# Designs tried in a protein design run: designed miniproteins, single chains, continued (3). Part 4

Each design is a single chain, and the fold is of that chain. pLDDT is the mean over its residues in the fold that is shown.

## One batch from the design tools (miniprotein)

Design m8113
Fold by ESMFold2-Fast:
Structure m8113 (fold): chain A 82 residues (1-82)
Amino acid sequence: MKERLEELLKRAEELIKSPDTQQRIDGVDLLLEIGRQAVRLGHKEIVEKAIKMLEEATKDPDPEVRQHAKKALEELKKLYES
């Protein structure tokens, strides 16, 4: 699972950097899913990478991407800090 989550994390990074707004939203959704699985499996480093990428996405030029990223970041931080 760890290698699969690292591969998905690379995919999410590509999506977040996409010129397409919908692909950046998809990347945010993927980061939240990666983060949830990483918390469940105890992969702290992957959780921290996902949080970092979501923090960057909260600064996206599109307000919808920022809203998705802020919600995902809040959910993942609450799960990780519990």
Scores: mean pLDDT 86

Design m8114
Fold by ESMFold2-Fast:
Structure m8114 (fold): chain A 64 residues (1-64)
Amino acid sequence: AHFNLGNAYLALKRYDDAVEAYKEALKIDPSFEDAAHGLAIALQELGREDEAVEVGKKLKEYLA
């Protein structure tokens, strides 16, 4: 599963790879809160904070 792959990359501090894996998980299930959370963490670690904020907004819009 892409989510498990994202978690593995995050644990290895391979943040770019984690971002791609979590994005693939969210393409399959856009409401997957844990994948969105992992993506936001990886983006913050990369200094891509604006993108991390947009992930949260998109999740909120999908759940609303």
Scores: mean pLDDT 80

Design m8115
Fold by ESMFold2-Fast:
Structure m8115 (fold): chain A 108 residues (1-108)
Amino acid sequence: MKEYTITIEITVENVPDEQMEELEKAAREVADEFKARYPDKVVSYEISVEKISPGKYKITIKITLRDVSREEALNIASELVQRLVERIKELFPDAKITVNISIEEKEV
């Protein structure tokens, strides 16, 4: 069986200082929605938020998927990113967002 681990790194700029908890909450809410939507496909997820510089944060979401093709895994990741970007923009309209996605395949 193939498992895909997708690492999503989102850099958010123009966010007021001390908003790390709000960003982490937004990321967890979106990840929880995806786990509920794909309960048989989402094995696990991990979320971290770090402050890079004043007003700049990095959100890292690591999600493990099974019983999907590589294309399906990337589509789920892209949908998660779109939902999270929308949520962040609702909270912080002036936020500048940069996204990086990497994927790792493992036989289990």
Scores: mean pLDDT 82

Design m8116
Fold by ESMFold2-Fast:
Structure m8116 (fold): chain A 65 residues (1-65)
Amino acid sequence: SVADLFMEVMKLFEKYSTKFTEEERDELVKLIREAVTYARNGDFDKAKELLEEAKKKIEEIVKKN
């Protein structure tokens, strides 16, 4: 579900928060906030896309370190 994916993304964000630059953190926060807005408006497909993008970005940041 979108809720499960959101919880997964938030756990990854918390776990790796110290590995983010300020710019990377700001970009991730924007993606997560937009996903929440789409979900609140009933657009769960778009919310899922944005959460998957945030997850991929966190994984890429972790992998480069």
Scores: mean pLDDT 86

Design m8117
Fold by ESMFold2-Fast:
Structure m8117 (fold): chain A 87 residues (1-87)
Amino acid sequence: AKEDFEKGLEYFEEGKYEEAIEYFEKVIEKKVKELLAEAYYFKGLAYKKLKKYEEAKEYFKKAIELSENEEHPVYVRSKELIEEIEK
């Protein structure tokens, strides 16, 4: 769970987006409530880096749904990224 999220971030920072997605998927499958919004957000970012914009938008929408409120950084950034992709 937490270790899978950390590994996902490490792969993302190294530009290994496909491997990063695999680890974020492990976090999502384990339904770790604390990490769900962030896992979907970073999964969306990884898909955006792979130029898979439709999948990226879907995961950003999930991150918004799972954020506690509209001031949450994941909510704000996900909304901005959806708008960027749609323009």
Scores: mean pLDDT 82

Design m8118
Fold by ESMFold2-Fast:
Structure m8118 (fold): chain A 71 residues (1-71)
Amino acid sequence: MTDSQRRMVDASARALNVSPDALRLARGLVRRAGRGGGSIGRVLGRASQLTPPGQPVTPDHVRRAFREVIG
């Protein structure tokens, strides 16, 4: 993953109110699946859509999003 991709992922996580545990899980799942940094952004984006309004994105939302986006 490039430094520019890392900065973009970190900025997206802040904008989407992603918990630190959820971000760590997303990075770990994407890495274990052999996918690149762009897939982290897709998982976080889907997780934010699954998150109730006004609540932070949690690891459970990330696990569901990962199954839907990556399989």
Scores: mean pLDDT 76

Design m8119
Fold by ESMFold2-Fast:
Structure m8119 (fold): chain A 61 residues (1-61)
Amino acid sequence: SAREEAEVRRLEGIKDLIERTKLSPEEQEALRKMAEEYIKTGGPEVQKKAEEILKLLDEQE
């Protein structure tokens, strides 16, 4: 759906930000909570992108 595609694009932008920018612990915590919510409430593609974000955040520490 167009809504799901828009959410995936937003998460792709966040993933790119994480890969290119060193985040503060507070920013990492906020993004982790966001990704956990998307895993619980999002569609399959959204959940997959949220899981990728959690992996990247884990690698930042």
Scores: mean pLDDT 79

Design m8120
Fold by ESMFold2-Fast:
Structure m8120 (fold): chain A 87 residues (1-87)
Amino acid sequence: SHMDELIQKAIEIAKELGFSDEEIEKIREFVKTLYEAGVSEEEILRLIRAMAKSPVKPETLIEDIKAAKEAGVDVREFVRRLIETLE
């Protein structure tokens, strides 16, 4: 259950960074989606920290990544560019 451990780490970080309960529920499926797409644990946690510092709502960024996946965009490259943009 590497997935379960990663989800728990992500939730703990999100809580520490002040994400709402509604945002935390979205983080569960979000982390699973990224991990299944081949995004590394380190990049997933880095993205969550970057999202917390962004003026853009976490829901918007989650929806953007889902839209990229639906459009056939490489999710790993999309996440890498997003992290660079947010940092």
Scores: mean pLDDT 80

Design m8121
Fold by ESMFold2-Fast:
Structure m8121 (fold): chain A 54 residues (1-54)
Amino acid sequence: SREELRRRVHRKLGELADAAPRELSGEELIRRVAKELGLSEATARELWGEITGT
C-alpha cells in the first residue's frame, strides 16, 4: 500500500543519511532509496514529496 511504501521510504532515507560519510543531496537520497527498495526514480520522488510536503 502507499502508506506502507511511504513509511518504508521515510525509514530508509534516515538510514541512508545516517550511514553516509558525507551529506547527501535530496536527489541523491531519492536515487539511493529507489535502488535499495526497487522503485522507479519517479515513484521515489513522488513519495519524497509526500514526506517533505513538497
Scores: mean pLDDT 78

Design m8122
Fold by ESMFold2-Fast:
Structure m8122 (fold): chain A 60 residues (1-60)
Amino acid sequence: MQDSIGDPQESAESLRRMAERLRESGAPQEVVDAYEQAAEAAEQGDGQKALELLQQARQL
């Protein structure tokens, strides 16, 4: 268990799980895609890009 929030792999995993839940709940594909893209950015260590994508998803 990670006691820091700085793990890009864990962040990406959490975002992917959220995307799956959103897909199952019938959320728009645009929202699901934004979370998937944010997960990729987090995996690459680009936290700034991941946050921008999440902000866009929450505006949809």
Scores: mean pLDDT 74

Design m8123
Fold by ESMFold2-Fast:
Structure m8123 (fold): chain A 92 residues (1-92)
Amino acid sequence: SVSSSIALVLRLIGLELNGAKVSIKVEGDAVTITLSGLNPEQIAEAKAIGDLLRSLGADVTVEVKGDTVTITASGLPADTLSLLTTLAKQRS
């Protein structure tokens, strides 16, 4: 569980280091992750991140629009939600 939460954060950082714009918004128990400026390989990685979130027991919706992927997740474990909230604050 904790390892999966850390893997999620590292994968998001990996996309950002490879030129993707990453935005994270936390609204109650729901998290919206918007990934933009993606190439096709990065779109596949964004979809895989959605699958990782589902494996953590979250209810996940993934939308692809051009080079942008929007992932909405609810019901995430508290440790995962805390890590994503911290990332959202640091990236303003």
Scores: mean pLDDT 83

Design m8124
Fold by ESMFold2-Fast:
Structure m8124 (fold): chain A 77 residues (1-77)
Amino acid sequence: MLTPEQQELLDEVFRVLREAMAKDLPEEKRDEIGALVTEALQAILEAQRSTDPEKQKELLEKARENIERARKIVEEA
């Protein structure tokens, strides 16, 4: 089951995707957002599977970084 932090990050991923779709962004920017979102989702899933608290924190930080980068691309469009 997802932790509250993992759920928050998933909600942010879906928010970024919805905003990107609404803005009809160029293909290059959509591909970049897609790659960042994919990396964030993989990190969240790995954190969910991990039993190491330190590893979970590192993975969730990486997911947050990728989500922030994707959001910035959407905002700068």
Scores: mean pLDDT 81

Design m8125
Fold by ESMFold2-Fast:
Structure m8125 (fold): chain A 85 residues (1-85)
Amino acid sequence: MDEVIEQAIKELEKFFKVTLNEEQKEKIAQLIRAGDGFGTVLEIDGENYVLVTTLDKEKKILTLDIYRVLEDGKIEKVFTLEFKL
């Protein structure tokens, strides 16, 4: 799990082109440790993103979906990460 958290942080920093702060890293770590069906909100450069986890227990794949929150409150999927456990 710790290797998955470190990889997720690295991939998100690459995607957002930012260095995440300790609060953002802790939210990501808590989300990944919680596993299936959990979500969190990250604020990056004044934009809100919803991150959602899905766990396929049979395939041992954790999926992290990233959604951008639009001005009308709609969300659009902007990125997906998959981790083999």
Scores: mean pLDDT 82

Design m8126
Fold by ESMFold2-Fast:
Structure m8126 (fold): chain A 84 residues (1-84)
Amino acid sequence: VEEAKERLLEEFKKVLEKLLKEGKISKEEKEKILKEVKELLENEDFEGLRELINKVIPDYKDRLRLMALLEEYRLALEKEKEKE
């Protein structure tokens, strides 16, 4: 679970850093998005994370990659619940 969460967060950081370097977002926008991502991850708000990805990530391939990692994290949490 923690590994899937960390992989998703690291990929978000990489995508946002790429967007900043390409001039597609500001430093302030990057920090705001990262804060929102962290809050949504802590609340396990998968729908909110999906909506955020679709709203802020302009590149289709980056969106697909983030969505795949989000689904991996969701499935890891569901598998954790099966142990109880």
Scores: mean pLDDT 78

Design m8127
Fold by ESMFold2-Fast:
Structure m8127 (fold): chain A 97 residues (1-97)
Amino acid sequence: MLEEEMAPEEVRERVQELVLEAMRIVEEVEPLLPPEVRQRVVSLLTAAAIHASAGDAAGAAELLRETLRLLEEAGVPEEAIERLREIVRELEALARE
């Protein structure tokens, strides 16, 4: 390949896909969350989706890291935590192009 960086439009699409996948994972575990944690997580995911719409992979990654912290504290299954960690790693990689 002659290009090492993704086009800005491709980055934005990939960031949006990753945030949507994170939202689906959170929806699966949402019934396990206390109401206060659920409300905070929804707010963080909404903010992450806004950052994703702008192609801001770094901002989306930061918000998903905070979401992960809250889910870990709430005792969400490790499988969901690891899936979200993988999404955060991909977002951080996109932010460093």
Scores: mean pLDDT 82

Design m8128
Fold by ESMFold2-Fast:
Structure m8128 (fold): chain A 80 residues (1-80)
Amino acid sequence: DAELYAALAKGLLEEGRYEEAIEFATKAAEQGNADGYYYLGLALAKQGRYEEAIEALEKALELDPNYEEAKKALEEVKKK
């Protein structure tokens, strides 16, 4: 399910496994999961893919406008 894919993406991101984190975060995001878009944005930013990271984080906020972690991540990525 989307929550499991988002949790897997988080774990992979913490391990520095960014390509795999993108894969599972994308699966969660495709199911409309805000956490999926959030972890997708974080993993893309870790790869220096800042424009794609901004798009993913903006989608997380479109789904959940009160997502404080996504707001902070978007602010940080926009400084790059």
Scores: mean pLDDT 89

Design m8129
Fold by ESMFold2-Fast:
Parts: sequence; C-alpha cells; structure tokens
Structure m8129 (fold): chain A 56 residues (1-56)
Amino acid sequence: MDRESLLAFVQSLGLSEAQAEAVVDRWEEEGADLDPESEEAEKLLRRLINEALQTL
C-alpha cells in the first residue's frame, strides 16, 4: 500500500489529516522491516490507529 492510499484509508476511519500523517510516519518507521501484508504489519497498523484515537 502506498503512502497516499494509506493516508486516505486512515482518514476514512475518522482520523484528522495530522493524526493520519502521524500514524503513517510511525508505520513507515516501525514497519520498515515488516512485510506489509503480514499479520505483524496489520497488528502494528491497528495499534497505531488505536493510539491516535485515544490521544484525544
């Protein structure tokens, strides 16, 4: 999934542009060594989205 598609997806879940950028930036940093289609990658993405939603 490219950065633009991932930003659009995260925003579709109700996150602001700033929150979506923060999630994607952390996803690219922490998930760099992961297969993007693995369960570990999906778990990381879900964790980052949940953390962003709980911050406010």
Scores: mean pLDDT 74

Design m8130
Fold by ESMFold2-Fast:
Structure m8130 (fold): chain A 93 residues (1-93)
Amino acid sequence: MDEETKKLIEEAKRLIEEALRLSMEALRNYEDVERAQKLLEEAERLLKKAEELIKKVKKDPSAPKEKILELEIKEGVALLVYGVARLIVAKLS
């Protein structure tokens, strides 16, 4: 069980990092609306999957509190960047 939770943490971290990368790429290419929208759609899908994995990690009482907090902070940053990129692409494209 601990080993599965460890895999969920690593997968959630990977998804969050990729979603952040895609959102930043969309923001840099906001004038290419079609490309930026595709990048943001993929980022949204990855963030949604990461949220589900974090919920599963939180159900495991053996999961380190520090690791959960680290994931939640990273998720929050990625969601903020995604939100800003989405707003800019919608308004300035």
Scores: mean pLDDT 85

Design m8131
Fold by ESMFold2-Fast:
Structure m8131 (fold): chain A 128 residues (1-128)
Amino acid sequence: MSPMEIFKAALQFRLDNREEILKEQPATPRGFLLLPEHIEPGETVLEYVKRVLGPDTPEERAREVTERAIELVKEVVPEVELTLETDISSLPDEIQELLRVAVLALELGLSDEETIELLKEVKKQLES
């Protein structure tokens, strides 16, 4: 089974819970390649991940997921300047998309290796 098939299953789960996600993001969704997702102006990478994971997520868990997502994105795009405190809206659309994919893959329990493979695949699609 391809990483993309696993990712599509993840997106289906998110679509089923979309109303809850949209309730956390009152502005018009945009930007996600397969699922529209809103980024608040001035929102940090950590704040964005906390919102994506939901209000019941412990601070330490949100930080751990964010740090892992950043490291996996940097494995695919090593030139990117990316930290927990980076304004996500200041990032190129490609990097925003890779962060979304990394967070979703980690939330689904994919390994670091599986997530990196998926991110490389998504990056190729965004470059086309």
Scores: mean pLDDT 67

Design m8132
Fold by ESMFold2-Fast:
Structure m8132 (fold): chain A 64 residues (1-64)
Amino acid sequence: RDRELREAMERSAEELREEAKRAIKEGDWEKAAKLYEELGRTLELLGRHEEAEEVFKKAKELAK
């Protein structure tokens, strides 16, 4: 249950990372920033707080 949920969230994080890379490649910095924000939240729920902080910082830089 929590293990299956964790696996699903890991997949979601992977998909969000790929979508964010796609948005960056397309020059859509605002979309990429929002995707990184969502990725950061998912990483926090996974207990990966250090990675979440790094990703949130990326999102903030892209939103400027």
Scores: mean pLDDT 80

Design m8134
Fold by ESMFold2-Fast:
Structure m8134 (fold): chain A 65 residues (1-65)
Amino acid sequence: SELVEEARKGAEEFIAKLKKEGASEEVIEKVRQLLEEVIKAIEEGKSDEEVQEIIAEIIELVNEK
């Protein structure tokens, strides 16, 4: 699906940005896991609300680095 393709592209770009900004491997691994959960939720047809909850968790994790 187009949403899954866009989500994977965004995830790849986001991880690349975190690496450039010097994020730890631990933070990168956790973010990667959460991004895979976002992609899985989209593939499973979960609600926008459920997807947004996972995205909020990613934002919180990144802000704590």
Scores: mean pLDDT 78

Design m8135
Fold by ESMFold2-Fast:
Structure m8135 (fold): chain A 69 residues (1-69)
Amino acid sequence: TVTKTAEGKAGEVVTMTLDFPEDVPTTVTITVTSTTETQTVTVDFPAAKTVTEKVLMNADGTVTATGTA
């Protein structure tokens, strides 16, 4: 599980990039805690495969995304 913190206003979209190890399918859960500033979050694994996800910030300023390669 990977957790990243991003600044963001509630209701805004955060873009995250995930890299997965080699060509092996894996599941990564990301939790992003937002405050008042919108940011793009990049999450890098030592991997050959990359996935980009758009995550909506909740009204409480948190977001959760689950990525699968």
Scores: mean pLDDT 48

Design m8136
Fold by ESMFold2-Fast:
Structure m8136 (fold): chain A 71 residues (1-71)
Amino acid sequence: MEQANEGAQALLDGDYEKAEEIARKGNPEVAVALARKYLADGDIEKAREYFRYAASLGNERAKKLLEELDA
Protein backbone atom coordinates (compact mmCIF):
# COMPACT_ATOMS: atom_id res chain seq x y z
CA MET A 1 0.00 0.00 0.00
CA GLU A 2 2.74 2.49 0.93
CA GLN A 3 4.71 1.72 -2.27
CA ALA A 4 1.62 2.17 -4.47
CA ASN A 5 0.91 5.55 -2.82
CA GLU A 6 4.55 6.54 -3.41
CA GLY A 7 4.20 5.75 -7.12
CA ALA A 8 0.98 7.72 -7.41
CA GLN A 9 2.59 10.69 -5.63
CA ALA A 10 5.57 10.59 -8.01
CA LEU A 11 3.17 10.83 -10.97
CA LEU A 12 1.37 13.80 -9.39
CA ASP A 13 4.72 15.52 -8.82
CA GLY A 14 5.75 14.87 -12.43
CA ASP A 15 8.56 12.50 -11.40
CA TYR A 16 7.91 9.98 -14.16
CA GLU A 17 11.36 8.43 -13.72
CA LYS A 18 10.55 7.46 -10.12
CA ALA A 19 7.11 6.22 -11.17
CA GLU A 20 8.77 4.04 -13.84
CA GLU A 21 11.14 2.53 -11.25
CA ILE A 22 8.24 1.71 -8.91
CA ALA A 23 6.17 0.24 -11.76
CA ARG A 24 9.09 -1.91 -12.94
CA LYS A 25 9.41 -3.37 -9.44
CA GLY A 26 6.13 -5.18 -10.14
CA ASN A 27 3.42 -2.61 -9.45
CA PRO A 28 0.76 -2.92 -12.22
CA GLU A 29 -1.41 -0.07 -10.86
CA VAL A 30 1.44 2.45 -11.21
CA ALA A 31 2.24 1.01 -14.65
CA VAL A 32 -1.38 1.60 -15.78
CA ALA A 33 -1.36 5.16 -14.39
CA LEU A 34 1.96 5.86 -16.13
CA ALA A 35 0.68 4.42 -19.43
CA ARG A 36 -2.43 6.61 -19.27
CA LYS A 37 -0.25 9.67 -18.65
CA TYR A 38 1.92 8.88 -21.68
CA LEU A 39 -1.21 8.33 -23.78
CA ALA A 40 -2.58 11.73 -22.70
CA ASP A 41 0.77 13.31 -23.67
CA GLY A 42 0.59 11.66 -27.13
CA ASP A 43 3.37 9.13 -26.51
CA ILE A 44 1.48 6.10 -27.79
CA GLU A 45 4.62 3.93 -27.97
CA LYS A 46 5.45 4.31 -24.26
CA ALA A 47 1.78 3.99 -23.34
CA ARG A 48 1.60 0.62 -25.14
CA GLU A 49 4.82 -0.53 -23.46
CA TYR A 50 3.49 0.13 -19.95
CA PHE A 51 0.02 -1.28 -20.71
CA ARG A 52 1.73 -4.48 -21.97
CA TYR A 53 3.80 -4.62 -18.80
CA ALA A 54 0.77 -4.14 -16.52
CA ALA A 55 -1.23 -6.73 -18.49
CA SER A 56 1.66 -9.20 -18.12
CA LEU A 57 1.34 -8.76 -14.34
CA GLY A 58 -2.35 -9.75 -14.55
CA ASN A 59 -4.02 -6.35 -14.69
CA GLU A 60 -7.32 -6.91 -16.54
CA ARG A 61 -7.91 -3.20 -17.25
CA ALA A 62 -4.51 -2.85 -18.92
CA LYS A 63 -5.20 -5.97 -21.00
CA LYS A 64 -8.44 -4.45 -22.34
CA LEU A 65 -6.83 -1.07 -23.04
CA LEU A 66 -3.95 -2.79 -24.86
CA GLU A 67 -6.44 -4.73 -27.03
CA GLU A 68 -8.15 -1.45 -27.98
CA LEU A 69 -4.82 0.16 -28.92
CA ASP A 70 -3.88 -2.88 -31.05
CA ALA A 71 -7.23 -2.89 -32.88
Scores: mean pLDDT 75

Design m8137
Fold by ESMFold2-Fast:
Structure m8137 (fold): chain A 82 residues (1-82)
Amino acid sequence: MKVYEATNNSGQKVKIVKDGNTITIYIGDTEIATLDVDGDTGTLTVNGIKAKVSYSLTEEGDTLTLTLTIGDTTITFTGKLV
Protein backbone atom coordinates (compact mmCIF):
# COMPACT_ATOMS: atom_id res chain seq x y z
CA MET A 1 0.00 0.00 0.00
CA LYS A 2 1.30 3.47 -0.98
CA VAL A 3 -0.12 6.81 0.19
CA TYR A 4 0.36 10.08 -1.71
CA GLU A 5 -0.49 13.68 -0.86
CA ALA A 6 -1.70 15.09 -4.17
CA THR A 7 -3.19 18.16 -5.86
CA ASN A 8 -5.45 18.18 -8.92
CA ASN A 9 -5.34 20.63 -11.86
CA SER A 10 -7.89 22.88 -10.05
CA GLY A 11 -5.70 23.13 -6.90
CA GLN A 12 -7.83 20.72 -4.80
CA LYS A 13 -5.76 18.81 -2.23
CA VAL A 14 -6.45 15.07 -2.08
CA LYS A 15 -4.98 11.90 -0.60
CA ILE A 16 -4.41 9.02 -3.03
CA VAL A 17 -4.09 5.47 -1.67
CA LYS A 18 -2.79 2.78 -4.04
CA ASP A 19 -3.29 -0.81 -2.87
CA GLY A 20 -2.61 -3.35 -5.63
CA ASN A 21 -5.12 -2.68 -8.44
CA THR A 22 -7.26 -0.31 -6.31
CA ILE A 23 -6.72 3.46 -6.17
CA THR A 24 -8.82 5.39 -3.62
CA ILE A 25 -9.08 9.21 -3.57
CA TYR A 26 -9.93 11.13 -0.39
CA ILE A 27 -10.63 14.76 0.46
CA GLY A 28 -9.65 14.91 4.12
CA ASP A 29 -11.08 11.72 5.66
CA THR A 30 -13.89 11.39 3.07
CA GLU A 31 -13.59 8.84 0.25
CA ILE A 32 -14.73 10.58 -2.94
CA ALA A 33 -13.75 7.97 -5.55
CA THR A 34 -12.37 4.45 -6.00
CA LEU A 35 -10.69 3.27 -9.20
CA ASP A 36 -10.32 -0.48 -9.85
CA VAL A 37 -7.69 -0.80 -12.58
CA ASP A 38 -7.50 -3.38 -15.39
CA GLY A 39 -4.72 -2.68 -17.91
CA ASP A 40 -5.08 0.91 -19.20
CA THR A 41 -8.78 1.17 -18.22
CA GLY A 42 -10.64 0.89 -14.94
CA THR A 43 -13.95 1.10 -13.15
CA LEU A 44 -14.45 4.40 -11.34
CA THR A 45 -16.95 4.44 -8.47
CA VAL A 46 -18.26 7.85 -7.27
CA ASN A 47 -21.20 7.99 -4.82
CA GLY A 48 -21.95 4.32 -5.63
CA ILE A 49 -22.18 5.00 -9.40
CA LYS A 50 -19.81 2.90 -11.55
CA ALA A 51 -18.34 4.03 -14.88
CA LYS A 52 -15.67 2.63 -17.17
CA VAL A 53 -12.84 5.15 -17.53
CA SER A 54 -9.42 5.49 -19.13
CA TYR A 55 -6.50 6.17 -16.83
CA SER A 56 -2.76 6.80 -16.94
CA LEU A 57 -0.52 6.26 -13.93
CA THR A 58 3.15 7.31 -13.79
CA GLU A 59 5.33 6.66 -10.72
CA GLU A 60 8.78 8.32 -10.73
CA GLY A 61 10.53 7.75 -7.39
CA ASP A 62 8.32 9.44 -4.78
CA THR A 63 6.18 11.28 -7.38
CA LEU A 64 2.84 10.09 -8.77
CA THR A 65 0.93 11.47 -11.77
CA LEU A 66 -2.58 10.07 -12.24
CA THR A 67 -4.73 11.13 -15.20
CA LEU A 68 -8.39 10.08 -15.44
CA THR A 69 -10.49 10.53 -18.60
CA ILE A 70 -14.25 10.40 -17.96
CA GLY A 71 -16.19 11.08 -21.17
CA ASP A 72 -14.99 14.50 -22.36
CA THR A 73 -13.40 15.43 -18.98
CA THR A 74 -9.74 14.89 -18.06
CA ILE A 75 -8.55 15.28 -14.45
CA THR A 76 -4.85 15.13 -13.53
CA PHE A 77 -3.47 14.56 -10.01
CA THR A 78 0.17 15.11 -9.06
CA GLY A 79 1.30 13.71 -5.70
CA LYS A 80 4.22 12.94 -3.42
CA LEU A 81 4.69 9.72 -1.45
CA VAL A 82 4.19 10.14 2.33
Scores: mean pLDDT 82

Design m8138
Fold by ESMFold2-Fast:
Structure m8138 (fold): chain A 99 residues (1-99)
Amino acid sequence: VKEELEDVIRQAKRAIELLKKAKELSDTNPEEAEIYRAVAILTLAVTIVALKHSKLPEEVRKKVIDLLNEALDAVSRGDYDTAIKKLEELIEFLKKELE
């Protein structure tokens, strides 16, 4: 359980960095920004699939998947700030679950 929560935190942190880079490049290098966005989307999608097969408690798993889907929806709309905020909320939630 702890190792699964720590892995989700690592993937969320990685997605945040990718989304920050996508936002930074969106005006100056749109093609490179699209690559960072695509990798962030893939990172989130793979994390959701892994969680569906995890041994985490149902309530924790549902909350994590909901936040990941909200982040993914925000990225799809080009709303990087909302996506980053949802991933930060996810990290805070999981850190409390590890205590």
Scores: mean pLDDT 85

Design m8139
Fold by ESMFold2-Fast:
Structure m8139 (fold): chain A 88 residues (1-88)
Amino acid sequence: MPLLSEAGAAAANGAGLGAIRASGPEGATAAAGAAIAGIGAAIDAGLEGKSAEEQAEAAAEAARRAALAAGDEAGAEGALRGGREGGR
């Protein structure tokens, strides 16, 4: 199977969009960081043999943490919500 599932990729994309929506234009950098972190977490989960749903959850949580590290709490909440929605 590919390293990144469709659910993991969709979760990472949803997390980026969620961050932008929550933070507006100011969230663009947080959204990019969230998407990158989400992709990385999904790949790591895939390498560990985790399910597509577990990859999506890992992507959403990593995206949330990346936004928080950028100082964007609203973007972090948006990233988690968007990542979980995208991974469905």
Scores: mean pLDDT 72

Design m8140
Fold by ESMFold2-Fast:
Structure m8140 (fold): chain A 56 residues (1-56)
Amino acid sequence: SAMEELKEEIERRTVRLYLLGKATVEEAEQVGRLLKEGRLDEARELVDRLEARHGI
């Protein structure tokens, strides 16, 4: 489903940022909590902000 695809995209982006040292454990956990709560728009906005901070 589109929601499952969006969740997978956000998860992949978050893991990538973490592995590149561009997201802290706390920031990655915040995204994980938002995804678990079904707050997909907020999770996406957080990942977008994390990427923007690093010029991605």
Scores: mean pLDDT 88

Design m8142
Fold by ESMFold2-Fast:
Structure m8142 (fold): chain A 92 residues (1-92)
Amino acid sequence: GINKLIGLILQLIGLELEGIAITVKVSGDTITISISGLTDEQKTALISYAEELKDKGVAVTVKVSGDTVTITMSGLTDDQKVELLEFVLKLV
């Protein structure tokens, strides 16, 4: 639900991880997440998760620039946004 989504967004924004920076933007059914400082293994896991969502009919754009991965997804339910943010929290 929406309360869980808000809690996860606040948790991600409030993370103070050495070498990792996370930004999250939510607008309607669209979520944009930018993460810098990920290892190559973490980047691969995140990109693979995004591609799995794309195969399920989610509109997904992935951009890799240096050490930063930016993922934009649209057509997500609140529950799918929660699942994405929980995945990111477990990844870092």
Scores: mean pLDDT 76

Design m8143
Fold by ESMFold2-Fast:
Structure m8143 (fold): chain A 63 residues (1-63)
Amino acid sequence: SSELQALGRELRKKYEEKKKAGVLSEEQIKEIEKLSNEALRHYLEGDLDAAKEKIEEMLKLLE
């Protein structure tokens, strides 16, 4: 969906900005990578609501 795509773009932008700034711990990076893999799996399975929930969880971790 356009909403899911917009959230995915926002997540990617925030993650790359914080990663480049060096403000993320190794544990935070690992957790984001894990949640990202879970979101992708849900998306590929057609569970867009579960994919959205994982993206929102990652965005909250990056606040």
Scores: mean pLDDT 84

Design m8144
Fold by ESMFold2-Fast:
Structure m8144 (fold): chain A 97 residues (1-97)
Amino acid sequence: MIEEDPLYLAMEAMELAKRGKYEEALKLIDEAIARSEDKNNPLLLAARGRVLAGLGKYEEAIEDYEKALEVAEKEQGKDSIITKLLKEELEKAKAKL
């Protein structure tokens, strides 16, 4: 189950992204989202946004961060740590446009 866990795939994608392998990371995060019971999981959408930002695809990254932020605010509240981190990542991505 661990190798098929969406969060495990997202972690592997982030390690690939740290090594500059953003296209390989994107494939893994897209697989993680496809395997997730919740296609709008804010952690998975945030991970995808980070990979897209690494590829220079800032408009697509912003869309994923905005969707993740909306879900996180609804499920975890506006003052949750994940909501605050997503807001910071969104502002950083917007600054690159």
Scores: mean pLDDT 81

Design m8145
Fold by ESMFold2-Fast:
Structure m8145 (fold): chain A 55 residues (1-55)
Amino acid sequence: HMHRSPLTGRLLTDEEEREEVLKRAAEMLGIDPEKVKSFEDIKKIVEERVKKRKA
């Protein structure tokens, strides 16, 4: 199976594939996709949300 992005229509590397999937997931979760640049950004946003609620 090819890892072709439905958004770009191109084959993605492992890292790019994850970034695209995470960006899409962030959008579905109500996170600003424009604020998301990579997996690290998503992790920070999720961590902040969890920390705030767990506080």
Scores: mean pLDDT 65

Design m8146
Fold by ESMFold2-Fast:
Structure m8146 (fold): chain A 94 residues (1-94)
Amino acid sequence: SLEEVLEAGELVERGLRAYKEGRYEEAVRLFEELLRRYPDSPFRLTALAHLARALAALGRLEEALAAAREAAELAPDLSAARALLAEMEARVAA
């Protein structure tokens, strides 16, 4: 519904703001809330990609890899999603 899209949009906007400001724990919380409450929202890919990056910034590498894998599964033809997955796989393997 339009209301669900607007609510998911507010969560992604807040999450992206937190991420840009280096508030990674808050960004993780907001993106996880979006994914839990609005799993089929048009913002799911953006939320997963930034969740992976925020988790990696916090050293939560296995959780970052899981989010990156889900992003790549949602957008297998998107080079940015595949690159994110490769980056997280390399960081976990190190």
Scores: mean pLDDT 90

Design m8147
Fold by ESMFold2-Fast:
Structure m8147 (fold): chain A 92 residues (1-92)
Amino acid sequence: SKLEELIEEAARHLEEGEKAYEAGDYEKAAEHYEKAIEALEEALKLRPDDRGLLGALAAAKDKLAEALEKLGKTEEAERLRREARELIEAGS
């Protein structure tokens, strides 16, 4: 299904992003985390109130925030952390 494809795409990008982050390639990590967020947002269009997807999107936004902090993009990182908290509250 399209939902399964989007979840698998997000998981793959999160894994590649973590590998890049561990290697110190924060720009590449951010790119992969952005792709994971895109896939999870598309998945949420298919299942708007899915708590698992809301939690996964929040986690992906927190990972992107960490990579952006390493790149000196502190304001953008703080925005993403706020969005992640709101997603967790919505999924509760």
Scores: mean pLDDT 89

Design m8148
Fold by ESMFold2-Fast:
Formats: sequence, C-alpha cells, structure tokens
Structure m8148 (fold): chain A 60 residues (1-60)
Amino acid sequence: LSPEEKEKIIEEEIAAAVRLHEAGMPIRAALQLLRKSLEERGISEEEIERAVRRAEEILA
C-alpha cells in the first residue's frame, strides 16, 4: 500500500468507528472494531495504534 492509500483507509475506518459510536456503540467496542478492520486491510500494528489514538481524540 502507498502512504496515500494507507491514509485513505485509516480515515475511512476512523469515520466508520465514529459513526458506530454515534449510533450507540460503546467507545471501547468501536475502537476494537477499528483495530480489526485496519488489520484486515493490511495496515501495520504501529499505524493501527496511531489511528486508534486519533479516533480516541475524536470520540473524547
């Protein structure tokens, strides 16, 4: 994956997690689903941790 492709994937999955929380999913569950989705799409563990921190900031 190119850096641009990875960022697009990360932004899409963060937006999905935010929408799920807005629909009533607990923050913990939304973040766990975010991790799983990014892992399934081939994002590295380090980049997943950064994406989760970004999502936590948005959801706080």
Scores: mean pLDDT 84

